# Designed miniproteins, single chains, continued (4), part 113

Each design is a single chain, and the fold is of that chain. pLDDT is the mean over its residues in the fold that is shown.

## One batch from the design tools (miniprotein)

Design m15919
Fold by ESMFold2-Fast:
Structure m15919 (fold): chain A 62 residues (1-62)
Amino acid sequence: EDEFFKKALELAQKAGVVPEVAREAARIGRTKPDSLENRKEVVAEAFRRLGHEEIAEEIEKW
């Protein structure tokens, strides 16, 4: 979903953690096959690990 990409990027930019989220998501995603469903879970987990629980919940609900 293209909206997912835009929203996730905007949230990461606002939190000032764009490279950190990308790196953490890549690290988590490496342990699982990359699929659309898994991308949401991986990105949400990355945000949660960085202390942004509200953002993680928002992405998971999406």
Scores: mean pLDDT 72

Design m15920
Fold by ESMFold2-Fast:
Structure m15920 (fold): chain A 61 residues (1-61)
Amino acid sequence: TATVIAILNAVKDISDADALIAKVQEIAVAQKLSPAQAAALKAALNTAISQGVDAAIAALN
């Protein structure tokens, strides 16, 4: 899912978890993600918060 990976790459430089969540939500609303893309992004966001953005991107590949 290239769109989810692109969103994660766009926010990877944000070190604050709350700011990262807010930016991901902003991008998701702007891009009108499908329910499947939104679910994948939510799962990846949980990994990014607990293990880092690079780990979340790796898990999607």
Scores: mean pLDDT 75

Design m15921
Fold by ESMFold2-Fast:
Structure m15921 (fold): chain A 61 residues (1-61)
Amino acid sequence: MTLQEVLERASEALNTPRSLEDLEAVLKDIEEQLAKETNPTAQKILQTVIDTLRRRIEELR
């Protein structure tokens, strides 16, 4: 998966009224992508997205 595809998926999840379960699934996929990423700039972007999704999930609990 490209960084662009990850960002599009995260943006859709954050802007659509989805279930908590859907947001947790997206978070898991992005965390797996971060684990495989070797580019420092891309790692920082993915980490920011993960932090945003975690905050959103906590707000919905």
Scores: mean pLDDT 76

Design m15922
Fold by ESMFold2-Fast:
Structure m15922 (fold): chain A 105 residues (1-105)
Amino acid sequence: MSPGEQLLRAAEEGDLAAVKAIAETVSPEEIEKIRDSVTGHSPLILAARRGHVEVVRYLLEELGLDPKIRSSRSGMTPYEVAVAANYKEVVEVILKYLSEEEFKK
């Protein structure tokens, strides 16, 4: 099984320890390119969709992934997915990284 497939599963399940272990085997840039073949969701979007706050925080804060990365099928951002799922804590974490980048443009 590929590291990308393992990372998508770990992110969707909220397994932070597995996410960290797999992230050590791939670059952050490579992680941003990983997409689920069925949904088109990245690991960040899957974690946001399921309300896994600690995984979302790790991907944004420790790995520096782009908080604006879109699903390849739906075009939804992690922010839009978290809002649709009503996960307030995930929304707040994503907004912290969006507000610092968005208002500096």
Scores: mean pLDDT 79

Design m15923
Fold by ESMFold2-Fast:
Structure m15923 (fold): chain A 68 residues (1-68)
Amino acid sequence: MLSTDEFEALMVRLINEAAARLAAGEPAEAVAAWLRTQVDALLPQMSEEQRALARRVLATVERDLAAR
């Protein structure tokens, strides 16, 4: 399982990569799909609490992308 520090660093990295992809002109729907795929691949490495936090972060990012 991921440590708290590893989980936090990973979430920050994924959010920063999503922001960079948007800045590079990728469609919001493609960035959201990429981010979901990255999170889903990591779910087996996560605790239940980390999975809940990752889903909340993903939902927030997807909402923000949909509002654009």
Scores: mean pLDDT 80

Design m15924
Fold by ESMFold2-Fast:
Structure m15924 (fold): chain A 70 residues (1-70)
Amino acid sequence: VDEELLQLQRELEKLTVRLYVRGELSEEQIALATEAAQAKTLEELKAGIRRLAESPSLSEESRAELLSLV
């Protein structure tokens, strides 16, 4: 088990909850976050986070928080 992968998954899950509470996630972004969290490799997870960060519904601050994870 990759410790770095698990740590990043936990940080993404925490951030996704915060983004959802802020009302910045639509159904499409929630699906992207779920797909990213289910990544089997660190590379796939980082790619998923980058895709989520491209969402136009995110504030600049939320986008920066996502990108800080990768």
Scores: mean pLDDT 80

Design m15925
Fold by ESMFold2-Fast:
Structure m15925 (fold): chain A 70 residues (1-70)
Amino acid sequence: MEEEIKELKERVETLRALADRLHAQGRQDVADEIKRLVDEAMKAIEEGNIDEAKSLIDRALQVAADALNS
């Protein structure tokens, strides 16, 4: 359980860094959406809702992947 929370927080940090890079590249819309999903995921982690946090992180990864392929 502690290891899973650490892994989720690590993914959140990676997504925040990616959002900052996308913002610097002029992809403000995508960066804002990733940050919104990541903030919601952190809230879910704090509330102990691990399944919701995973879902939000997966969605943020899909948004990021789509942006990088566009």
Scores: mean pLDDT 83

Design m15926
Fold by ESMFold2-Fast:
Structure m15926 (fold): chain A 65 residues (1-65)
Amino acid sequence: MQIFLDLAKEYEEELKKAGYLDRVEERDGEVYIHLKKVTPEGIEKAKKYANALELATGKKATVVK
């Protein structure tokens, strides 16, 4: 849905702005969110981003530690 795509984009920008996001990789129909550093706050923000991506795309999104 468009609204979840917009939310995912917003969460991605917040992760980049905070310096938590290394990269996003799509592999074998799944999405992997790579963090630069593993922190509790970064993990929580990444989980919100992953959830929005799953709702927007129907693909499994996993946070890589």
Scores: mean pLDDT 79

Design m15927
Fold by ESMFold2-Fast:
Structure m15927 (fold): chain A 64 residues (1-64)
Amino acid sequence: SLEDLLKKIQEELEARERALAYLREHFTPEQIEDLKKFIEQRYKEGKISKEEYERLLAMLDEVR
């Protein structure tokens, strides 16, 4: 049903918001920048895909 789909969308959005809240609570802006550099390095080493790299950077930009 549309209600079941909406519930799943809400659960996904809540999981994302918890991740952002965790980053905001436990990481300083300097640590977020260090994490971005670490992610960029892992992408350059071929350890993460371009899609995953772009998603992670977009999420970390939202922490600001």
Scores: mean pLDDT 81

Design m15928
Fold by ESMFold2-Fast:
Structure m15928 (fold): chain A 89 residues (1-89)
Amino acid sequence: MSDIEITREILEEEAKEAAEKLAKAKSEEEAKEIMEEAVKRVREKLAAAGIDAEVKGEVKVENGVATLTLTAKLKSGEEVTVTREVEMK
């Protein structure tokens, strides 16, 4: 499997877990904490896989909808981005 494929799989798994937590979040502050934890887990999993990448996260909360974006920039210069939108309840 390529580094890009492994990176996308990790981002998709962590974005899914974060989205499930975001659906239960009650504030923008909680949403930011969930995003920061997802970024940390992505970094740890990429390091464990031997992949050198810069990881960035963004979360926006508007009208009860949270939009999470996770981006990993590989040493090769290629970027992998995963976006999830979830309705907060």
Scores: mean pLDDT 84

Design m15929
Fold by ESMFold2-Fast:
Structure m15929 (fold): chain A 86 residues (1-86)
Amino acid sequence: DEEVEKEVEKLKEERGEKYAEGYRKKKEYEKQQEEAAKIILKELKELGEVSLEKIAEIVRKLLVEKRLAAPSPELIKKVEEELKKL
C-alpha cells in the first residue's frame, strides 16, 4: 500500500527504524484481518447461510493458504456486526 509506505518513511525520519517497522507490521496485520473479513462475508452472502461452522471452515482455509496469520477476536466481531446488517 503506497500510503502505508509513505507513512513508514516519514516515521523512520521522525521516530526511527524500529518504530516505523512496528507500524508497517501493524498495518499489514490489519490489512490481512480486513481482507479475511471481506472473503468470509462474501462467501456467506453467496451461500445464503450463516453458521459458526461455515465461518470456521473459511477461516481454516485462509490459515492454510497463509493469508491469515491468526484469527483475532476483532475479526470475528467485525464479521458478526456486518452479518447483523444483512
Scores: mean pLDDT 70

Design m15930
Fold by ESMFold2-Fast:
Structure m15930 (fold): chain A 78 residues (1-78)
Amino acid sequence: NEVIELLKKARERALEKGRPGLAGYIDQTIIEVQNALSLGKLEKAIQTLEDARQLARDFGDDETAELIDQAIDVLRSM
């Protein structure tokens, strides 16, 4: 799944930047997105990703935020 692969890259990027808290949040985001998509809740999955993207930006991690934004674009294009 392209969305999950992008989120795994975002997690790895956060870890490389020394942000284990952000990486842990992204791990939880992966679980929540997978669960939302399995239930057909696309808007819930997008909202979960938007919250994670904002957290990455709040940490000043623009590269992690960009990877999450790409995951949002994939979901929006379906």
Scores: mean pLDDT 86

Design m15931
Fold by ESMFold2-Fast:
Structure m15931 (fold): chain A 73 residues (1-73)
Amino acid sequence: SAEERREQALRIVAAAGRRLLAELDLSRETLLRLMTQFSGFSREELEAALRESVEGVDEAQVDRAAAFLRSTL
């Protein structure tokens, strides 16, 4: 469903964000601004998703999302 695809996209974007926070000297605030600007998800949704530990996401999709977000820095 569209809701399931949206939920999966949110998990992928959040996983990419967590990876960038771990790898880069980047403020959470800067990351959240970039994520809201380019993902189309609200700040509230992204903050909630970032607080969750998520397993079973498509690693290739996370890699692409992380590469895209990094290109905006």
Scores: mean pLDDT 80

Design m15932
Fold by ESMFold2-Fast:
Structure m15932 (fold): chain A 80 residues (1-80)
Amino acid sequence: MDEAKKLIKQGIEYDKKGDYKKAADLFQQAADIYAAEGNDALADALRTTADLLAQGDKRWASVFTGRILRVIGDEIDEEL
């Protein structure tokens, strides 16, 4: 779970930079970790975010990123 949170943080940073392909790749990796842990709901959310970013639907990426932050808490964002 700690490694998956790190991947999500990196994905958010790349999304903020406009590197949507790299953000999608990172969210896909985090989804694989959560799926292996049995957290299918969070894995599905991350895969959906990655797919939307890959398709260029960047407006939805922010919505799903916000949901992910709420589910796992603000531990990704140390500033709060």
Scores: mean pLDDT 68

Design m15933
Fold by ESMFold2-Fast:
Structure m15933 (fold): chain A 104 residues (1-104)
Amino acid sequence: MAEAFRKVAQLAREAGLDELAEIFENLAKYYETGDKEAFDKVIELLARILGLSKEEVKKMIEDFLKSHKDPRALGYFALLAYIEKHPDLPQELVDEILKILDEA
């Protein structure tokens, strides 16, 4: 899991998608160490991207995780949230990220 998130972060950095990279770097840290500060940083970045409060994003994630017990679920949520605000993302890049997450 954490290794897959690091691979996504590296791919995002190479594509110049610094905010997406920072989200996946903090997801990797959270899954490796249980660092609650890294998880809070993911909430903060997603709130900024979505234009929502941290409390709203936290509730959305909690509701999403109730129906999606897969440990990859938070990675998929983060990618979908980013795509919603960045519709011009190359489909080839989205497909490569999904492949990394699917293989995790």
Scores: mean pLDDT 82

Design m15934
Fold by ESMFold2-Fast:
Structure m15934 (fold): chain A 73 residues (1-73)
Amino acid sequence: GPERATALAKEAVEFAKKGKALLAAGDVAKGIGHLIRAVGEALEAGLLAERGEASEEALKLLEEAEKLLGGTV
């Protein structure tokens, strides 16, 4: 159900925030690793949203992840 999309979208936001913080701190390799994971989780959440399997909360979290990732989802 929509709970999976919400969980994936939450993880995407968290990994995107951590990745950006690591890049700002100069840890490029770890930062990129977190951003790659954020993109993967956001893409899965987006696929569920296209199938109508995302709550309003999941859609808002996915939008936040997309903004953090610079529109890469």
Scores: mean pLDDT 83

Design m15935
Fold by ESMFold2-Fast:
Structure m15935 (fold): chain A 79 residues (1-79)
Amino acid sequence: MVEELAARFVAHGDEMLEALLAGDLAAAEAHAQKAMEVGAELAALAATDPEALAVLREALQRVLDRFRAHAEAIAAALA
């Protein structure tokens, strides 16, 4: 269950970033909202379970790595 929630969180994060790269702000917002809903469920589990916290940290790191790559791509295009 926890791993499935983490996978959904990352999947919505990926879809949000894809939509942002395509300039589709409405799709990006919809996926961001779904990611927040799943993230809240995962965070509630992480509050009482150290293993769930580790899964949440890994999922957040994957999303952050993707955000960083996106920011670097924009910076490179402007350089």
Scores: mean pLDDT 78

Design m15936
Fold by ESMFold2-Fast:
Structure m15936 (fold): chain A 66 residues (1-66)
Amino acid sequence: MVLSIEELKKKLIKEAVDELKRTGDRDLTIQLVAKRLQKELEEGRISLDEVSEIAREIAEELDRLS
């Protein structure tokens, strides 16, 4: 299934928030997000610019919760 970048971003933000709430470990959550984004990049599904965009949005959302 091909998600739009906007939909993928929202999905990854929700997954990161849920993971942080489950574990309470922000560093672990960031590492999991980074690994997920690296896989998508390596498989050619997203660009470097899109990785930066998604990573920024996830960081902002996690910071709002802290």
Scores: mean pLDDT 77

Design m15937
Fold by ESMFold2-Fast:
Structure m15937 (fold): chain A 83 residues (1-83)
Amino acid sequence: SLEEELEKAVEQAKEAAELAKEYEEKVKEGDDSAVPALVGAKIAAIGEAYHASLLGKKIGNDEAAKKAIEAAKEGGVKLNLPV
């Protein structure tokens, strides 16, 4: 169902955002080898948050979409998404 897809997208956005936080901390500690992983995690968080935003709009559950965007934002990802 669309609700199940929305829940999965929210979960994946949160997981990617948390991963981005971990890699960002490693980069701050001088581990430049973590930069590609950080970029990948940020892209994944943006993609899943955008997917959740579209699904939330389609089923009228904008609150779940906003939670995904907020999780990605907390991971240091700046999003410019319609919700």
Scores: mean pLDDT 75

Design m15938
Fold by ESMFold2-Fast:
Parts: structure tokens; C-alpha cells; sequence
Structure m15938 (fold): chain A 85 residues (1-85)
């Protein structure tokens, strides 16, 4: 389900932050998790690809200070999440 897909993304983001690969503050990570939950709630019938694309677009809009390197890590996590789903 899209809800389970959102949980996989959130788990992978948390693991990347804990491993020091993704350099997000606790506040930024919580805002991204909330964003994921809001997109799931509003779009329960979307494909995983449509959902991942929307999550990435909204992260880029709301977190314009994220480096290209950090955005690539987030994109890689989203793509990995599709493979794991």
C-alpha cells in the first residue's frame, strides 16, 4: 500500500541520518516525515512512482537550502524504496 511505501521511505531516511550519510537536522527530518504522511493522506490511490516524484518535488520546494549532494541521497532513497516495495 502507499501507506506502507511511505513508512519504508521514512525508515530509510532515518537510517541515512543515523549513519551520517544524510545531514538533516531532527527538525528537518520530522518535517519531511510529516510531508510524506500528508501526501499519503491526500493521494491514497497514487502509484509509488507518482508518490516518490511528488515527495521529491515538495522536498526541493520546502528545503531550498539542501545541497545537490543531499538531494541526490534523498532521490536515491526514494528510488531504493520503490525497489523494496
Amino acid sequence: SLKEFGEIIKELLEKAVKAGVLKLSEEELEKIKKLIDEIVEKNPNWSFEEFAKKVFEEIKKKFPHLSEEQLKIIEDILNLSITLS
Scores: mean pLDDT 85

Design m15939
Fold by ESMFold2-Fast:
Structure m15939 (fold): chain A 92 residues (1-92)
Amino acid sequence: SSSEEEELRKKLKEFELRIEELEAFATMAISLESIKALENILKRLEELKEELESLPESKEREELLKRVEELEERVKEAIEEFKEKEEEELEE
C-alpha cells in the first residue's frame, strides 16, 4: 500500500538523521582522541547496520549502508591509531 511506502520513506529518513548524528559524534570523539567514545559509536553503527539490513532492499537503503560502512572504517582506523599512540607513550 502507499501508506507502507510512506512509512518506509520516513524510516529511511530517520536512519539518515541517525547516521548524520553518529558522523558528528565520531568527528568530536576523534578530536578528543576518546577511544571509549569511538568504541560506543562503533557499537551503535553495528546495531544501525543490522536494523538497515532488516528493511526491504532499495537504492536508498544501499546508500545508507555504504555510509555506515565508510563511517565504521573511519572509526576503526581512529581506534587503532589512538591505541598504538597510547602504547608508544607507555614505552617512553
Scores: mean pLDDT 83

Design m15940
Fold by ESMFold2-Fast:
Structure m15940 (fold): chain A 75 residues (1-75)
Amino acid sequence: SSMEELIRQAKEQLEQQLEFIKSKARDDPEGAREAVERLEQLTEEFFETYKASSQVKEEMLRMIEETREFVEAAQ
């Protein structure tokens, strides 16, 4: 369905953004932390809007959490 395609695309975009944040974590740890917090908020808002309590939501939130841990460890 078009909704499943939208969710898949959102996950792919999130993966790219998290990778970019990781690449900046050592040079700008505060900016990286703020970016992770923003992506977490946007992800929660996205799934609240579509009311999809899917496995994909859990996977995306886990990726965000792992990226936050990476950013904190890079400091």
Scores: mean pLDDT 82

Design m15941
Fold by ESMFold2-Fast:
Structure m15941 (fold): chain A 130 residues (1-130)
Amino acid sequence: NLEELVRQVNVDVLIQVGKLNEELVTLLLENFATKAVFVEESSRNEELEKLGKDLGIPYLSFSSMEELVKQIESLGISKDSLIAVVGSREKVEKVKEALRKAGFTNVIGIDNSKPLEEQLRALVEGKDLL
């Protein structure tokens, strides 16, 4: 039951890298399961940006790891906040490395090729799915 799973999700930041998972991001936004969403500039989606704005959840894009880190810090996100990075394994690992280097201690990675239910379960548990 995806609806029951998503209601249990509570992440501080969702970072989407590579191919956009519209279904996952929409579910998390509509259920207030994340406090902020970051996406690669090339994957910025105008409908999701509007949805975030309507719900009062920041939806921001980044073009570099340095920009991503600076934007997260500018939102006052704590170094121990739960940050979930979702995308292809290679891109997820790169983002996780950049965040760890910046001092973030609670970063999980999720392979976007996995079934949506498995991705939601990993978010509920606060665990890697790579």
Scores: mean pLDDT 88

Design m15942
Fold by ESMFold2-Fast:
Structure m15942 (fold): chain A 95 residues (1-95)
Amino acid sequence: MEKEEEAKKFYDEFVKKARELYTQGLEDIRAAAEKGPEEARKAMLDFARQANELIEEVKKKGKELGNEEYMRKAIHEIRDLANELVEEGARLLAE
């Protein structure tokens, strides 16, 4: 049965995108922090917008595919990564 494999592949695709966005976002925030707190905040806001866009894509695509269980997992992981980056960014700004 391939239905579970298709849903998992769709989930993994968006989670992979979120992890790549997290890695890039963290480097962008570190580079921006060297220039000042205003630049670092802009980088954090840009990341937050991209993460929210990814969540909306997952919701839209998940509704079309009818696989809400895996969509919930993808949204949860993207949200967790976004929260983790905000915490890391706040730590870098406090330094």
Scores: mean pLDDT 75

Design m15943
Fold by ESMFold2-Fast:
Structure m15943 (fold): chain A 71 residues (1-71)
Amino acid sequence: SGELYDKGLKAYYEGNYEEALRYFLESARLSTSDIEKGRALDNASLAYARLGNVDKAEELGRQAAELYLKS
């Protein structure tokens, strides 16, 4: 999950938001803790916002917040 998260960050900072989103969502899926999953979903939310998908950005941001509250 850490490698996928790092690839997501690299893609995001290069402006490749669709690629970043794919890496962050896969990182979240493979995450073994609520904090790791929350971090990946939080960054996936930012990638959706960059792509103009406000509804998905808000949905994933809420999911990340719920995971942080559990930890």
Scores: mean pLDDT 87

Design m15944
Fold by ESMFold2-Fast:
Structure m15944 (fold): chain A 69 residues (1-69)
Amino acid sequence: MSREELLERAREAGYELGKAIKEGNWDKVAEHSRRLRELIDEIRRQFGPEGREEAVKAVMEAVKKGLDE
């Protein structure tokens, strides 16, 4: 999987996490949080600390968008 594909998957999971928090759906919060951890760990393993930093920033913005819904 490419760096761009992994980043997009992380953004999608971050957005869903934000929506789950907004809805108070704690089962989905747990699910999407676990998925995000796995994706960020994979990005770090493949692309190093710089890739992780980029992923964390993208996720934070996606979570904010989900919360705004």
Scores: mean pLDDT 83

Design m15945
Fold by ESMFold2-Fast:
Formats: sequence, C-alpha cells, structure tokens
Structure m15945 (fold): chain A 95 residues (1-95)
Amino acid sequence: SSMLEELRRLLEAGDFDGALALLREMLERAKTKEEFLALVREVLDLAVELRVPEAELSRLMGVAAEVAAEKLPEEERVEAFQELVALENEALARL
C-alpha cells in the first residue's frame, strides 16, 4: 500500500516519530483483529529488513499495543496482546 511505502521512507530517513504516527493511522484503519495482526507482521518484516534499532522496534510495538487496547473488542485483546508479544520476539530474534 502507499502508506507502507511512506512508512519505509520515514524509517529509512530515521524519522521514527513520523513512522510511529503513520503506523498508528494505518493500524486504526484495520477493521478486524486478523487484518490488524497481518499489518503488524508486514510492518515488523519491514523493520527487520531495514535493521531498525531494537529500541525503535519496541516503540513501534508499543503503538500497536496501544491501538489494540483502544480499537479491538475487549474479548479479543488478550489473544491480540499475546500475538503481539510473539511477533515482537520473532522480529527481535531476526535483528
């Protein structure tokens, strides 16, 4: 998507604050838990490809956790948080 291309540009430029803001916008547009988690996985693949610092990858995951808490139904949040932790650990292992 054009938003994923813009996210790449911001990450490559070291504009992490801009990247966090754009990621929030992208995640807030997801309509389902499955779509949300698929988007997080794509963003983490991009972060690993670009070798972003571990601290910045953790900040990206912090935004994902915040959006999950705000937008996903309460009954889906525990599973979503567990999956986010698993995705972050997998991405950190690839850095």
Scores: mean pLDDT 88

Design m15946
Fold by ESMFold2-Fast:
Structure m15946 (fold): chain A 86 residues (1-86)
Amino acid sequence: NAMKELEQKEKELLDSYLEAMRENMRLGDVAMEKGDYETAVSYYLVAALTARDAIKYFGEKYKEEFDSLLREALTKMEEAIKKINE
């Protein structure tokens, strides 16, 4: 069944996007702890772009979850930018 195969592959891709986001958010948090705010901005930006690409790829199916993650990444990125400007 082609539809069942597509749904299984979609789930594999979903897990890959979520893993990439979690790792970039973690690396951003580590950079924040070290006072490396420019590096933190870069990691949070990659997480935000990953969420945006996931929304574009999956459409409405997982939009609420990725919108939430995108908002979190952008908020943390803004906090890091504020630290650079202090």
Scores: mean pLDDT 86

Design m15947
Fold by ESMFold2-Fast:
Structure m15947 (fold): chain A 80 residues (1-80)
Amino acid sequence: MKEQVVSLLQEAIEDLKADNLEGASNNVELAIKAIPHLDLSVEEKLKIKSYLESAVEKIEANNKEGAISDLNEALEILQK
C-alpha cells in the first residue's frame, strides 16, 4: 500500500509537469482514498491527508508549483 501511494504521488507530479491537471487530480484522489489503509500513525495520516487535500485545491486553482510542493511534503512523510 505505501509503495502504491508513493507511485500515485510521483505520477501526479509528472502529470502536473506535463500540464495534465486531470490526471494529477485523479492520482491524488486515489492516494487520499488509500491513506486509511497505510501502516502509519494517526498523526502522519492526518498530515499526509492535509497535504494531499491542499494539493487538490491548488490543482483546481491552476497553482501547479504549489501543488507539487504539497505532494513533495506528503512524499517526505511517506518515505521516512
Scores: mean pLDDT 86

Design m15948
Fold by ESMFold2-Fast:
Structure m15948 (fold): chain A 89 residues (1-89)
Amino acid sequence: SLEEALEHLRRAREAMKAGDIDTAVEHFERALKLFAEAAKKEPDPSKRARLVTAGAMEAVGLALQSPDEEARDRILKAATEAIKEVDAA
């Protein structure tokens, strides 16, 4: 659900701020998967595009907060994969 996705985003941001990079990336990957699932089920193309854009913007925001390139790459890769899943549906 969208509420579950937002909760995972909140937990990802809190973990990143605390320096718990692995936990942050795991919650973020789960949030992106939930955003992709919501987008695939959305029959309105405009609303679908907004869900994809929201997920992508959160990915950019979290990547910019990341202390190292490995975490940044993992976040951006997860976002790219989520976008491909929505496009494939």
Scores: mean pLDDT 79

Design m15949
Fold by ESMFold2-Fast:
Structure m15949 (fold): chain A 65 residues (1-65)
Amino acid sequence: SMMEQIQQTLQSLIEALEKKDKPAALAGAKELERLGLTEEAQRIRELVLQGKFEEALALAKELLK
């Protein structure tokens, strides 16, 4: 389902953010945008591009709840 794809994408994104893996985090944000979380994906992408991995991680974890 779409919800399961979103949860899987968020878990992969969280792992990338914890590792500070910028290319993987940006790929995860792009997949979230494709899945319809456009505003959240854009915000995460912006934080990652600014090197704000902790803030992006907190946001991704909130979306997983």
Scores: mean pLDDT 87

Design m15950
Fold by ESMFold2-Fast:
Structure m15950 (fold): chain A 73 residues (1-73)
Amino acid sequence: SLAEAQRLYAEKRYREAAELFLAADPDDAGAVGMAALAYEKAGDRERAAELYERVLALKPDRQGTRRRLEELK
């Protein structure tokens, strides 16, 4: 669930948190954005970039997401 993903993120279990964020709501920009951030913190830059692109497809006005994606190139 989304709540469980948030708890794992708070515990710094980033890869597990990212997987649960995606499983909970793959069409929600917030959940996908949290998954991207979690993968980034886990060191998985390529997966984070893919998910940030998905966030921007859902909500193009996310300036923070666009900046993070630029830094991952």
Scores: mean pLDDT 82

Design m15951
Fold by ESMFold2-Fast:
Structure m15951 (fold): chain A 72 residues (1-72)
Amino acid sequence: SEEMKAMVIGSSILGDPESQLHVDYEKTKAANKAQVEKIGKTDPIAAEELRKQYTAELREYELMQGKEALKS
């Protein structure tokens, strides 16, 4: 439940459109998507693996932000 709580808080922090963290997070997501699409034109299997890696990295970052907020 603490992990779920951290994810909810992290999502809230990164979803705040007034914060620089939100701006940087959205730019990272856009760059990741562009890279996956670029690789996918020549190697769709490598692109899918890269997409999974980026998704996992963003999830870890979101969890980390939530955990840091919970440390007060």
Scores: mean pLDDT 82

Design m15952
Fold by ESMFold2-Fast:
Structure m15952 (fold): chain A 82 residues (1-82)
Amino acid sequence: MREEEIRRMAERLGVSPATVERLIEAYRRGDTETLAKILAGFSDEQIEKLAELGFTRLAVQRKVADKLREIGDEIDRELAER
């Protein structure tokens, strides 16, 4: 059951089973920092597939993280110019 579910998710997402297991463990722990790091390695296509699998919250988290990174880069540039 558990291994088969992980294997099917990995195949559908195009990632290793080890990546899926790390994602599930981080999700269960509520480890948002680890989730952000794992999701940062995913392509936009893989994030869409996560949403299709019912992980809409994780897809939104990736999108928010990408936007926050962009804003952070803008702030760092502004601070360097001051």
Scores: mean pLDDT 72

Design m15953
Fold by ESMFold2-Fast:
Structure m15953 (fold): chain A 70 residues (1-70)
Amino acid sequence: GTAGQVRDGMEKLGLEEAGAGGIGEAMETAGVPFGAGYYTGAGVMRLLGKERLTRDEAVAALRKLGLKEG
C-alpha cells in the first residue's frame, strides 16, 4: 500500500494516537500490507492486553509485524 493507506490503517489501529509521525514510513519500509497490518495490529493489541498503544508499544508492534511478514 501507499504511505497514505498505511497512515489510514494506523489511525484505525489507534497508532496515530501514539504520536506516530514516522511510523507510517516504518510500516512502508517493513513492507506490511494495509489489510494484514490492520488484522495483525488488532491481534497485537489483544496480545498486549492494550486497548490503546503507546508510542513505544506501537513501534514494537510494527517491528513484530515486520518480523511476521518478512
Scores: mean pLDDT 45

Design m15954
Fold by ESMFold2-Fast:
Structure m15954 (fold): chain A 87 residues (1-87)
Amino acid sequence: MNLVELLALLPRFNLRDQILLLLSVGPGTLLTSQELADILGVSQSTVSKTLKELEREGLVYSRRIGSKTYYGLTEKGLARAEELLAR
């Protein structure tokens, strides 16, 4: 699935699931909380709070690269995103 197709499906999902789906677009996709906020049209603070919850649940990991924190899917997170796309 390409990013445009995925964006068309996002309104069907809650914010947690939207973040998981965006991070599933390609192998090794890494996005900042600001990039996710800009794509989803929500505040960075809301996205950051949700990312912390997903990281605590083991669905997302964080990596600091320079001055920015990037987020990606764990294997568990990828499996959840695949379940969401199955229906």
Scores: mean pLDDT 82

